# Designed miniproteins, single chains, continued (6): the designs that were tried, part 8

Each design is a single chain, and the fold is of that chain. pLDDT is the mean over its residues in the fold that is shown.

## One batch from the design tools (miniprotein)

Design m20260
Fold by ESMFold2-Fast:
Structure m20260 (fold): chain A 59 residues (1-59)
Amino acid sequence: MAPLTPFEREVLALLAEGLSQAEIGERLGISPEHVSAVLARAMRKLGVSSRAEAVEAMR
């Protein structure tokens, strides 16, 4: 799998802490749509189909 960028890892780490897309966007100063795009790229790189699987793959 392609390696995650530091930004993709940070977004996934916040998701793993239980933050929503809107909360992650507020924390990082980006739109919820941008958070969604970053999560989609991270999930594609990890080869997973859900956000829960992406969080699990980080462990």
Scores: mean pLDDT 79

Design m20261
Fold by ESMFold2-Fast:
Structure m20261 (fold): chain A 105 residues (1-105)
Amino acid sequence: EGIELGKEGKRLGEEGKRLGEAGKGLEGGELAVRGGTLAEKGAEIAYKTGDKEAAKLAKEGGEAAAEGGLAAARSAKNRKELSLGIAGALRGAGAIFMAELALGE
């Protein structure tokens, strides 16, 4: 599960780069939120199974997705999309931070 979440996060990070090239900042922010969710699932895996390696891979994938999403958010072509995209990216970063706290990092 952690490996699969890590792979998904890397794929979402690549999608974030494409969204950035297209100027789709709102969608980038949403992608960053998904990255945060992947990191939280990693923390839950660690809690339920004790598999910290699987949790770490999920967190790394979540971080990749959040970084790609933030880059896309910054490419937004108008103020409203930029604002919403950045808000989403900050939400994703917050979820990753909470996941790190849950993992005892």
Scores: mean pLDDT 72

Design m20262
Fold by ESMFold2-Fast:
Structure m20262 (fold): chain A 68 residues (1-68)
Amino acid sequence: SEEEIKALVDKAIEAMTARLREWKAAHPEHAERFDALIEKLEQAKSLSPEEAWKVIQEVNDEFDALAA
C-alpha cells in the first residue's frame, strides 16, 4: 500500500539522516555539505513517496562521492 511505502521511505530518510549526522561529526571539514544533504532529506518528507525515494537516491550518490 501507499501507506506502507510512505512508512518505509520515512524510515529510510531517518536512517540516512542519522548516518549523515555521524559522518558530519567525524568529518567537520565537510560539515556544510552534510548539512545541505540533511536539509534535502528534511524537505523530502513533504514529497510523495516516489519523489522522496528519488531524493534519497540523489543524496546517497552525493554521500558516496564525499566518502570516496
Scores: mean pLDDT 84

Design m20263
Fold by ESMFold2-Fast:
Structure m20263 (fold): chain A 65 residues (1-65)
Amino acid sequence: SAEEALAEGNRLLAQGRPEEAAEKYREAIALDPDYATAYANLGSALLALGREEEAARYFALAEEL
């Protein structure tokens, strides 16, 4: 489920694995494209990866939803 993918992403991010976390957040978005929390959390994972411009776009998408 989208919620399970989000939870797994959160676990991976907490373990310092932001690339794998981002993949799980993208999976959550694919399962539920209106899942605002998944967009926001993907933004956080992208910030951890130093991808600030991409992170800003996903934070904006989360706000729009």
Scores: mean pLDDT 88

Design m20264
Fold by ESMFold2-Fast:
Structure m20264 (fold): chain A 61 residues (1-61)
Amino acid sequence: SMEYRKKVLQAVSHSIRGIGYLIDGDYKKAAEDFKKASELYKEIGDDDLAEYYEKKAKELE
């Protein structure tokens, strides 16, 4: 569905942006982007990636 494709692209975008913030040392923004990626992966049923990014966000707190 279009909603599925949109959420996949948004999840990937947040993942990449989160990594960028992590490289820049902006742990707060990295955590926020990883949380958004996790939420989007969960909504599309990708529980493995949702859990992965949720744990990454928590590690930065």
Scores: mean pLDDT 87

Design m20265
Fold by ESMFold2-Fast:
Structure m20265 (fold): chain A 55 residues (1-55)
Amino acid sequence: MEEEVRRAARELKEAAGDPEAARRAGEHLTQLAGQYAGPVAAMVARAEAERLIAE
């Protein structure tokens, strides 16, 4: 769970030069947060997505 969220967040950061890939990675992070419904994983995915989107 947490490892998957961390990998997705990394992909999002690495795709900084590709807005299309970054958007898809952000969508995936949000999906993971809902899918696992775990407090830690959900918080990490949500915070990571919001932080990168609001950057």
Scores: mean pLDDT 65

Design m20266
Fold by ESMFold2-Fast:
Structure m20266 (fold): chain A 98 residues (1-98)
Amino acid sequence: MKLPEEKVRQVLRAIMLSKNFEEFEKRLNELDLPEEFKKALLEIYEASLKDPRLHGLRGLAAAVLYLVEGLSVEEALEIARKMSSEEAFELVAPYLTD
C-alpha cells in the first residue's frame, strides 16, 4: 500500500518527537499503519538509535526512502548512511512542517 503524503509527514513527526523506541512504537500504533510498514519503520528507528551515521536527518531520510521511493529497509538504511546532511535535508524537507 502506498501511503498518502500526510501519513508520511505523521511518521516523520513521530520519529522527531520520540525520545526512545517505546515512545516511537506507541506513536506509530496511533497512526493505524499496515503491520508491514510498522515493522519496517521500527527497524529503521532502532538502526538510527544504534548507528551515529543515521543521526538526525539521515534517520528521517531512511524512512522517506522506504515510504516514498519504495526501497527496502536495508537499501534505505545503506543509502541514508552515505548521505550528507544537506542531501538528507533536501529529501525530507517536503515532509517537514514548520
Scores: mean pLDDT 82

Design m20267
Fold by ESMFold2-Fast:
Structure m20267 (fold): chain A 73 residues (1-73)
Amino acid sequence: MNIIELLKKAGEAKSEEELQKVIQQYKEEVDKLSKELSSRMTQDEQEKLYLPYLPELKEAMEKAKKRLEELAK
C-alpha cells in the first residue's frame, strides 16, 4: 500500500530535508484515506482493516522517528 511504501522511503532517506518531505507526504495520504473511510466505514470497521499490519506500521513509524532525531543532532 502507498502508506507503507512512504514509510519505507522515509527509512531510506539520505537527508533530513528528504525525510521531512516523505513524512509530509505520508501525513497527507493518511488524512486523505481517513476522510474517504470515515464516509464509508465505521470506526470498528476501519480498525479491523488495519489490524493485520498494525505492528508493522508502528515499528516503521518508530524507526522513522528515531532516524529523524539522529539526523537532527
Scores: mean pLDDT 64

Design m20268
Fold by ESMFold2-Fast:
Structure m20268 (fold): chain A 65 residues (1-65)
Amino acid sequence: HMEELEREVNAALAAIYLHLGKKLMEQGKYEEAVEWFEKALQLSEGTPLRDEARKALEEARKKME
């Protein structure tokens, strides 16, 4: 019941955070993008978004070098 709703809400938030991070990446704000991708990764546990968030986080960190 509540666990299922929480999972759906967390997945939706992860998708939103992933989108915000990608927007920041396009604007060259890599440090800010990393923070949003880290939040997306945390909320995407057990979802297909986890791998996408992890890859995006790695790309953002590489751009900061």
Scores: mean pLDDT 80

Design m20269
Fold by ESMFold2-Fast:
Structure m20269 (fold): chain A 64 residues (1-64)
Amino acid sequence: SYEEKAKEYEKKIEENPNDAEAWAKLGGYYAKLKKLEEAREYFEKALELDPNNLAAQYGLKEIE
């Protein structure tokens, strides 16, 4: 489920908070759960760590 995937990436971030891809994936799953404000924050965090992260760029644009 999207909830289980979100928990997986939350654990990855706890282990490595500088993993931009993990932040972007977490944002993606929160967006699928319609938690758009949290998704936005996670995508913004991913872009703060890696401005070239395509998943975060596309995800942020998709949620407006």
Scores: mean pLDDT 86

Design m20270
Fold by ESMFold2-Fast:
Structure m20270 (fold): chain A 93 residues (1-93)
Amino acid sequence: MVPSEEEVNTILEKEKELEEEIEKAREELEKLIKNKEVAGYDANNRLLNDEEAKEMFEKVVEATKLAIEAAKAAKEGKLEEAKKYMEKIESLR
């Protein structure tokens, strides 16, 4: 499925902001891991270990990058390419 024109425009307008937020969140996660504070919880409320927390964060980063690429493809009228990026996001679940 292709994102709506409104969703595409919102993602593209926030692309730079999202990239900056991802980098900031990455630095913050590294600080939390280093200080042995809180990294997150899984679906069973089990605290994620450092490796699992990093892996989950990298999946979120990859999904965000794929969503930006899908939005760019959709804006260019490349609907099949946009669909492939959306399918890749689903495979990360």
Scores: mean pLDDT 67

Design m20271
Fold by ESMFold2-Fast:
Structure m20271 (fold): chain A 66 residues (1-66)
Amino acid sequence: KAEELVKKGREYLNQGKYDEAIKYFEEAIKVDPENAEAYRLLGFAYRMKGDVDKAKEYAEKAKEIE
């Protein structure tokens, strides 16, 4: 479930399609709220869009999850 959504999100990240990637990572978190990888990738995608505040929020959330 969440793993497939994260894979799809990464495919969009590799294409530079950050809005699409974010949607998949947000769905991954809804399916698995403890998915640290999805939070980390959300932080990365927001950073690439220049949304520094959201990037920091998601990166911090990822660190809270092991």
Scores: mean pLDDT 84

Design m20272
Fold by ESMFold2-Fast:
Structure m20272 (fold): chain A 64 residues (1-64)
Amino acid sequence: MPKVALVVAPDLKKALEVAKKLEEEYGYIAIPLPGLTGEEARRVAELLRALGYDVEVIGVGVDL
């Protein structure tokens, strides 16, 4: 099963740019999370891990 990347960025454009690169270069399932805090992204990651997914949180230009 491919690895899931949660892409946290200040806006949708940045989140999508990083998500596309992760999917094309590394085979991740990338989920853009524009405007979310690091805490909110962590909660989403914990839920996905509970469902059996291998998940990484990747922050792009976001203040926690």
Scores: mean pLDDT 79

Design m20273
Fold by ESMFold2-Fast:
Structure m20273 (fold): chain A 64 residues (1-64)
Amino acid sequence: AQEFLDKARKAFSEGKYEEAIKYADQALKVDPNNLEARKLKLGALMKMGKKEEAQKYSDYIWNN
């Protein structure tokens, strides 16, 4: 979890949004309630212009 979260954070900071989503998803597979991983995934989807996917994911995490 921690290793994947660190990789997701680094990828996001480097503008590697697809890679950030990949590592955030791995972190969420270990801890589905990791708020930082959820925020990184949502942020990356928004940065990539995937508005529909970002909205769907936002709805998912809102219901938690």
Scores: mean pLDDT 80

Design m20274
Fold by ESMFold2-Fast:
Structure m20274 (fold): chain A 73 residues (1-73)
Amino acid sequence: SHMDEVAKRVEELLKELEAIIDSEPDPARQAHLRATLDQLRAEYERAVKNGDLDGLELVLQSAEAALKIARER
């Protein structure tokens, strides 16, 4: 389903963000990015649990933005 495809893409982006965080040399930046990842995971879990496709698509956009920021340095 479209929802399953969006959910899978979010999971892939969150795993990629986690890999970037794990290799982040600045502890303060690492902590900030980890807080962002934790928030995105919570929003993802809520959207999936509730069958909230619109919410899941918002999490997708937020995850893409977070990855873009994480890659800028």
Scores: mean pLDDT 88

Design m20275
Fold by ESMFold2-Fast:
Structure m20275 (fold): chain A 99 residues (1-99)
Amino acid sequence: MTPIEKVRYAGKLVKEGKFDEALKILKEVIDSGDVEAERMAIDILYSVALKAIEEGDLETAEKVREILRELLPHVSPELQPYAEKAIERIDKAIEEAKK
């Protein structure tokens, strides 16, 4: 699999509740040095979290947020602010959904 194909596969694993398997694949994407695949991983995780929040599945949203937090120290320096902003937005959306 290319790094981009690994990102899509990890997105599927997250939707299936296979969070540990998804995290393992996403760490391989980051280790590949493919910055575009890394950005796509952040975008897919963010999209999955927001959809889960919209559907009332806060447990999945919280699990996806934890994946992003676990990946953050390994993300390319240029994408760290981007990943941090994604986590911040997910945090706010979860808190708003609890009201």
Scores: mean pLDDT 85

Design m20276
Fold by ESMFold2-Fast:
Structure m20276 (fold): chain A 67 residues (1-67)
Amino acid sequence: SAIEKLEEAIRALREGDVERAIELVEELKKQGVISDELADSIIRALREGNVAAALAGLRDELEKLKE
């Protein structure tokens, strides 16, 4: 599910697996679960080493989907 993929991306980042997190974010973008703008922003943050910003974005989106 969309929620499970977001949770897996968050877990990958907590484990230091940035490449897996990028892969999952690209898949979420392709599936229309997150906006292109949000996905591109998260991927950019990760490529710049800003894991905290990427994690915050993913957590905010997860919270919205649980509403």
Scores: mean pLDDT 85

Design m20277
Fold by ESMFold2-Fast:
Formats: C-alpha cells, structure tokens, sequence
Structure m20277 (fold): chain A 66 residues (1-66)
C-alpha cells in the first residue's frame, strides 16, 4: 500500500534524480502531485518528458552542436 513513508521515500528519490537532470521546481511539483493522486499515466508522461528534454538539451548544448 502507498503509505506516507513509501510515498516520502519515492518523492525524495525522484526529486534527487530530477534535480540531477535539471528539472525545475514546477516540474518536480507536477510529478509529486501525480504520485499523490496515484495517476501512473500522468506520472509516466511527466518522467518521459523530463528525460526527453534532458536528452535534447545535452545534444543541443553539446560542444559539437552549439
């Protein structure tokens, strides 16, 4: 069951990973809301969007393609 402790552990882990990926506070808040609402579909879409943006950002900002 998604107890408060389990949700807190997932939130902390995701916030840490998202910060490493360069996610904004707004993006983190949207993901946390999806987790709290147990909306797996929205949560997955938001995670995929952040990961995709990070991939594009790295490619676009790479020294070979400024």
Amino acid sequence: APSAEEIEAIEKKLVEELRKLGASDEEIEELLEAIRNRDSERYRELVAEVARRQGLEVEELAPAAP
Scores: mean pLDDT 65

Design m20278
Fold by ESMFold2-Fast:
Structure m20278 (fold): chain A 60 residues (1-60)
Amino acid sequence: GVEEARRLAEEARRAGLAGDAEATARLGKQSGEMAQKANDEEAAREAERLVTLGSARGGA
């Protein structure tokens, strides 16, 4: 749900701050899936940013 999407986004942000690009991308993707199910466009947009950030900085 919306709460889970936001929790996953928060965890993804913390992973990004810690330099864990792989976790940032993975958690961001999970957040996006939950946000889409909850029809929370703002959370989905944030999750997409986190996935992009993780992919760009991690070189995976």
Scores: mean pLDDT 74

Design m20279
Fold by ESMFold2-Fast:
Structure m20279 (fold): chain A 71 residues (1-71)
Amino acid sequence: MNELAAQYLRMLADYSPSEKQSEALREAADALGAGASVDEALDIISQVMPKPWVDTIRAALESLIAEAKAA
């Protein structure tokens, strides 16, 4: 169920201009792939990203999870 969310974070990591942001996004993606919660993944990225970006990513992850539950 978290595979699509993990892929989304990996895509964001590839687009990120910051190595630290890319590393945090990949770490969060790996955590989601291992069964971690969205909140745990967001805690990882919140260390290197401002809150408005974290809030945007939260909304996207919640949307992806809702779509997966609807299927």
Scores: mean pLDDT 78

Design m20280
Fold by ESMFold2-Fast:
Structure m20280 (fold): chain A 86 residues (1-86)
Amino acid sequence: MTVKIKLVNANPGAKIRAIGVGVQIELEGGEMESTIDGDTLTVTVRGASERGVQLALEMAKGMEDGGAKVTISQEGDTLIITIEDP
């Protein structure tokens, strides 16, 4: 499946963490892209494995526990994780 991690208003540490997790997901399977548009960093991994999906969700949970607002949605074969103010 495709995993999209969107970080909105993220500090540099949160952005580095998201990119690092994206690379880990790609190493488990798939192809990673990252883009920055204004206040939003989007990390996309196409063809992510089940382990890759779990890594994305664990990162999101950690950021939510740290006070971020996390919204998870699915559109077809795309899991979208939106993280605000991590």
Scores: mean pLDDT 86

Design m20281
Fold by ESMFold2-Fast:
Structure m20281 (fold): chain A 74 residues (1-74)
Amino acid sequence: SEIERLAAEAERALAEGNEEEATRLATEAFLLYVEEALAAGADRERALELLRKGSQSSDPMIAAASRAILEALE
């Protein structure tokens, strides 16, 4: 699957020390996951609530990815 491919590529980029590329790939994988979940009938309001909590995360990658996905879902 595309999500699995992007996640694997993100892990590889992180292992190579390329944090910028890892964040980009992880964000794309997470965005596709959220879009597929919403298309399958996941609660949009609950998804947005979780993303808002993620945007306040002490982990900079989670915070950045959550913000990017929130912007994409506008």
Scores: mean pLDDT 77

Design m20282
Fold by ESMFold2-Fast:
Structure m20282 (fold): chain A 83 residues (1-83)
Amino acid sequence: MAHLEKGEELFAEGRYEEAVEHYKEAIRKDPNNYKAWFNLGLALRALGRDQEAIEYYEKAIALSKDPTSPVALEAAQRLNELL
């Protein structure tokens, strides 16, 4: 849980590469943490790594189980911007 929170803090500071590493650790601890997958996609998009961001937005949508959840809807919107 600390890795997701630290990643969000680093993302807010514009430290996207460091945020990516903490989000990856959050995913290693809980691969079903769809918010961590979504946040990883946001950080990768901020770094211009759009193809990786697409993959992780799709993963977040798949894991959320509810396509109408706020995270799934935002991930779908971000995905549509990249496709």
Scores: mean pLDDT 80

Design m20283
Fold by ESMFold2-Fast:
Structure m20283 (fold): chain A 75 residues (1-75)
Amino acid sequence: RLRELLRELGYDDETIEEFLEAVKNKDKKKVRDFIVDLSNLPDLKAAFEEVARYFAEQNLKDEIDASKAGARALA
C-alpha cells in the first residue's frame, strides 16, 4: 500500500527502497525529509497524511515504549 502510494506520487523504485531502508534503520532525519517533500506536492495532501500517519505511528510506538521504560527507571 505505502509502496504503491509512493509510485503513484512519481517516485522511482530506487528512491522508494531508499526511503523504506531509512525507516528500517530508524533514520528519523531521512524519514522526516521525505515527509516534508511530500507535503510540498499540490493535491497530494491526503497521500501525505496517510504516509505521515503510518511513519508517525511506527516511530511513536518505539519511542513511547522507550520513554515509558526510561521515565519509570528515572522516577
Scores: mean pLDDT 61

Design m20284
Fold by ESMFold2-Fast:
Structure m20284 (fold): chain A 92 residues (1-92)
Amino acid sequence: SSSQLEKERQELIKFLETLKKTVEKAAEGDEIAKETAILGLSSAIASLKSSPDAPLSEELTKLLQKALDKIEAEDYEGALKYLDEAIELVKE
């Protein structure tokens, strides 16, 4: 239903906003936050790939993979940029 899709959209936005805060902590040198962000992104990417018919799945997977690659390179500003793009995509 349209109400279920809206609820899923809101939950995804909340997840991405929480993930962004975790990446900000990783940027401050929090190693546990870095590991948490990598795990969170990896799990989200795996979930999206298992549901290819889900709205925005392909484009969102691409943005989250770019964010993950940036965290692994310790480019936290780059990771935050891709997470902001993912949030904006979901809000559209």
Scores: mean pLDDT 84

Design m20285
Fold by ESMFold2-Fast:
Structure m20285 (fold): chain A 58 residues (1-58)
Amino acid sequence: MDEVIERAQERARELALQGEDPLEVAHRIAQELSRQGWSPDQVVRIHNASLKAAEEAS
């Protein structure tokens, strides 16, 4: 799980630095993981981590 969170945060920072909206970035990453079969609680944790990383990069 930690490795998945780290990869999601890295991707979120990259997209935010390219000018994408932090909330939209976090939402897209969360939807992608939900479709892969991750549990709702795991998706929420990754969404929050991705949002924070994207906001810090903006």
Scores: mean pLDDT 80

Design m20286
Fold by ESMFold2-Fast:
Structure m20286 (fold): chain A 68 residues (1-68)
Amino acid sequence: MEEEIDAEVEEALLLIRASIAVKYAKNPQDYLEAAKIYRELADFLESRGRVDEAEHYRKLADELEKKA
């Protein structure tokens, strides 16, 4: 299904973007950007009914914001 394929690609891209942002984070702005990407991933997962995974990524975003 086209919608299912698009959702899988979107999740993978958000996860890759978040991972890269965290890996290369060197300053407060970088940590805030990484946190934003994790929040976008969490919102996406929650919209798909994956609430536990969404909560996990929101906690990661909160931890990154504390490092900023």
Scores: mean pLDDT 79

Design m20287
Fold by ESMFold2-Fast:
Formats: structure tokens, sequence, C-alpha cells
Structure m20287 (fold): chain A 94 residues (1-94)
């Protein structure tokens, strides 16, 4: 697998741990949120794996393009979790 794939997975896992810690400390632990974050991580890893093993060789994507797409997936995961966390926090403060 390409090296950028491993780095993207490491960043994704670290980001997920940070999000879960912040959620647990701020809003209290909810199993449903932990499950949702875990599913998001698995889907993101699956997309990274698909890009590395299918899209890159099939469409002859440059390493730079593959890195950009991988970072886009990680960024989207972080953004979605930040939005959900903010909305959940606002809902619980009422």
Amino acid sequence: IPPFFIYSIIILVLTSIIVLILYSLTLGFKLSYAIAVSIGVVLSIGLLFLIANYLVPKYQLSVNTAILISWGIVGLFVLVNAVVFTLELKAQLK
C-alpha cells in the first residue's frame, strides 16, 4: 500500500480518539456516539483502501492527487464530527 495511506490512517485514528475524548469530557459518554464515530472511521479507512488499491492503479492517479483525496476524506470526517459535536453540545445546553 502507498505510504500516504498509512499516514492518513494514523491521522484519522488520532483524530477519532481526540473527538471521543472531547465528547466524553464535555457531554458525557454516549454509546451511540462512540458507535457512530467508529463506523465513520471504518468507512473512511475503507475509502482510503479503495483509492489506494483501485482508483490509483485504474485511473493512473498521481501520488499528489491520491494524497489530496486522502486528506479530503480525513478532513470531511473531522468536519462532520465537529458539526455533530457542536449541535449535540448546543442541544444539551438548553
Scores: mean pLDDT 65

Design m20288
Fold by ESMFold2-Fast:
Structure m20288 (fold): chain A 85 residues (1-85)
Amino acid sequence: MNKEITLKAIALILRAIGLLLELPLVKSIEEAERLVKEAEELVKEAKELLKEEPDNPLVKKALELAEKALKAAKEKLEELKKKEK
């Protein structure tokens, strides 16, 4: 495994976990939209790493967590938008 790619994957995993921990505390549409954008960037970065090392288990985990974070952020955004009706 490439050490630089592995370290980047670990950084993405930590960022995705941090985003997932922040989501329950988000109460505004603006904050939820920011987290959706951040999660989309995490998914993009993880997919780029996966193209370089498709068999790296930490890269696969980074993509899994990034996609989970994006789904959770989008669900939070939709929840907040419904509360404005």
Scores: mean pLDDT 84

Design m20289
Fold by ESMFold2-Fast:
Structure m20289 (fold): chain A 75 residues (1-75)
Amino acid sequence: KLEEISKLTKEAVKLAKEAQEHMKNYTPEQQERFRREFTRLLVETIQKIEKGEMSVEEAVEELRKRIDQLLAELD
């Protein structure tokens, strides 16, 4: 459903904004790596929702966990 993708996009933007606050002291290279990996995760998550393999709720939880993991790896 279009509504599901819209909801995921809004949550993804919120998560990215929160991550950006934590990344204030990151190097440009670390910030670029985060943006690339975040984009890949978002695309993969949208594709799983389109295939019916994942709900929006599960997708948001997975994105949050993956963002936390990515930030930990960059630190």
Scores: mean pLDDT 78

Design m20290
Fold by ESMFold2-Fast:
Structure m20290 (fold): chain A 67 residues (1-67)
Amino acid sequence: AVEKLKELARKIGEEYRRTGEISEELKREVAELLRENGLPELAEQVLAAKDPDELTRLLVRALIELS
């Protein structure tokens, strides 16, 4: 779980640097991973996040919760 979340976070960051946009597809993959690991509330927050700073804080929280 942790390693897949790190990979998805890396891909989101790379996509954002390339396009200036947060990938909705990658956000959905993160949310699904979080739901599968018992973090449905955090999954909803990730899907609702619209700015990169908010999303980054949520991803850091998810890494801590899954560790």
Scores: mean pLDDT 81

Design m20291
Fold by ESMFold2-Fast:
Structure m20291 (fold): chain A 68 residues (1-68)
Amino acid sequence: MSAEEKIEEIYKEAKEKLEKAKSKEEAFQIVDETTKRLAEIVRESGDPKVEEKVKEYVRELMLKAEKI
């Protein structure tokens, strides 16, 4: 599985968890754990395109968490 496929899968899982989150605190915990996992993939890949895509995903997850 490519780094791009891995970060997309992690993002989709995080979105599903956020939809089920019952509190803003739970939502931000999901975002924090997801961000750490995505950061590891960015570090291992060394690909600027992966880094840019992760920044986009993190921004969208934070916006979703803030709405809870």
Scores: mean pLDDT 83

Design m20292
Fold by ESMFold2-Fast:
Structure m20292 (fold): chain A 64 residues (1-64)
Amino acid sequence: SSMDEEKIKELEEEIRELERQIEELRKEYEKEKDERKKARLLAAIAVLEGGIYYLERVKKKLEE
């Protein structure tokens, strides 16, 4: 339906924003020398990757 198509577009936009944030955090990780700060960056990336995984699953169900 057109409503599901609109929801899919919104999910795709959210996924793109999360992917952008992950890329920025990965660039910060590459420049970081402090092991504790690196660990915090990896934890933040893992949370955002989990968010993308959840949104991709919701999107897949709407595409059925």
Scores: mean pLDDT 88

Design m20293
Fold by ESMFold2-Fast:
Structure m20293 (fold): chain A 75 residues (1-75)
Amino acid sequence: MLSEREWVEVELALVVMEATLAKKYGFSIEELKKLIERARQVLERARELGDTNSARVAEDIIKELEKMLKEKEKE
């Protein structure tokens, strides 16, 4: 099994990739909400591990995804 640090690194990379796809192709409201939840789990784990760099990236992605969700809800 992956260590918690390795899990944070892998899951963060996947969340970043999916956020890029969401921006390009337009995810549904439900897909965006699920992606935000995954990003929040990565943020929590990164903070627990003291991984400041991963926490910062996760925070930035959450803000971008929340902005996308808000715009999608206006449609």
Scores: mean pLDDT 83

Design m20294
Fold by ESMFold2-Fast:
Structure m20294 (fold): chain A 79 residues (1-79)
Amino acid sequence: SMMTIEKLEEIIEEMEELLKEIKDEELRKEAEKRIEELRKILEEVKENPNMPVEVEIGYLLRAIGELLDLKLKLEKEKK
């Protein structure tokens, strides 16, 4: 759906902004990999306009989880 595409794009953009704040090389590489995985999910959603709503929700929840995980890891890095 258009809403899922827009939200996934917003999450990816927020993660890319957070990537600029990462000082640890290992965390940066992990975050880059997660962003790449989410971009592949975004492409799949764009290519499949008739995707079942439960699959779209699953992808969106995964993206939200990855964003929250990155935010928590960045908070720990400042220690």
Scores: mean pLDDT 83

Design m20295
Fold by ESMFold2-Fast:
Structure m20295 (fold): chain A 52 residues (1-52)
Amino acid sequence: MREFNPEEAQRAGDVEAADFLERQADELRALGDDATADTLRGLADGIRRTAE
């Protein structure tokens, strides 16, 4: 492929990873693991910000 767009592919993957981490954070928070949930939320927010 001559005109591959790695930035767009990376951005799509980052958004999917952020969605996954947010889901896991919500589940951990429901189990009472607030510290790990906060860490995952922070990672997801960082990924979303970078993907912009």
Scores: mean pLDDT 74

Design m20296
Fold by ESMFold2-Fast:
Structure m20296 (fold): chain A 75 residues (1-75)
Amino acid sequence: MSEEEFDAEVDDALGLIYAAIARINGATPEEYVELVKRLAEKGRVRIARALVDSFEAAGYDPEAVEEARKIVDEA
């Protein structure tokens, strides 16, 4: 595995960890959407997508998840 491939896998894992932490700590829909938007704007689309997928699977606020998905798909 190259350093680039390893870093990408670490980013994916961090995205899932951040999603779990945010969910457990009760992030608001607005905070969640802002986090996804910020990650996508910084080119961290993979982490942002992992957050969206994790929150959708967990049954988080459907409107916030849909808005976040649009941000990731547009990036």
Scores: mean pLDDT 71

Design m20297
Fold by ESMFold2-Fast:
Structure m20297 (fold): chain A 56 residues (1-56)
Amino acid sequence: EKLFEEAKKIIEELLKKGVPEALAIALAARELSKKFGISLEEALKIAKEALEELKK
């Protein structure tokens, strides 16, 4: 839950700054991987799911 909420927060902030969706996912995944010690692959999956949730 905290991991997904953080992903949504990072992506929303980047999108508000005009960062393209693909780049926002990549940047959010990198920050999640660094902050939570998860793999970049897992972080990318979570970031993509967070973006889809924000688009609903």
Scores: mean pLDDT 82

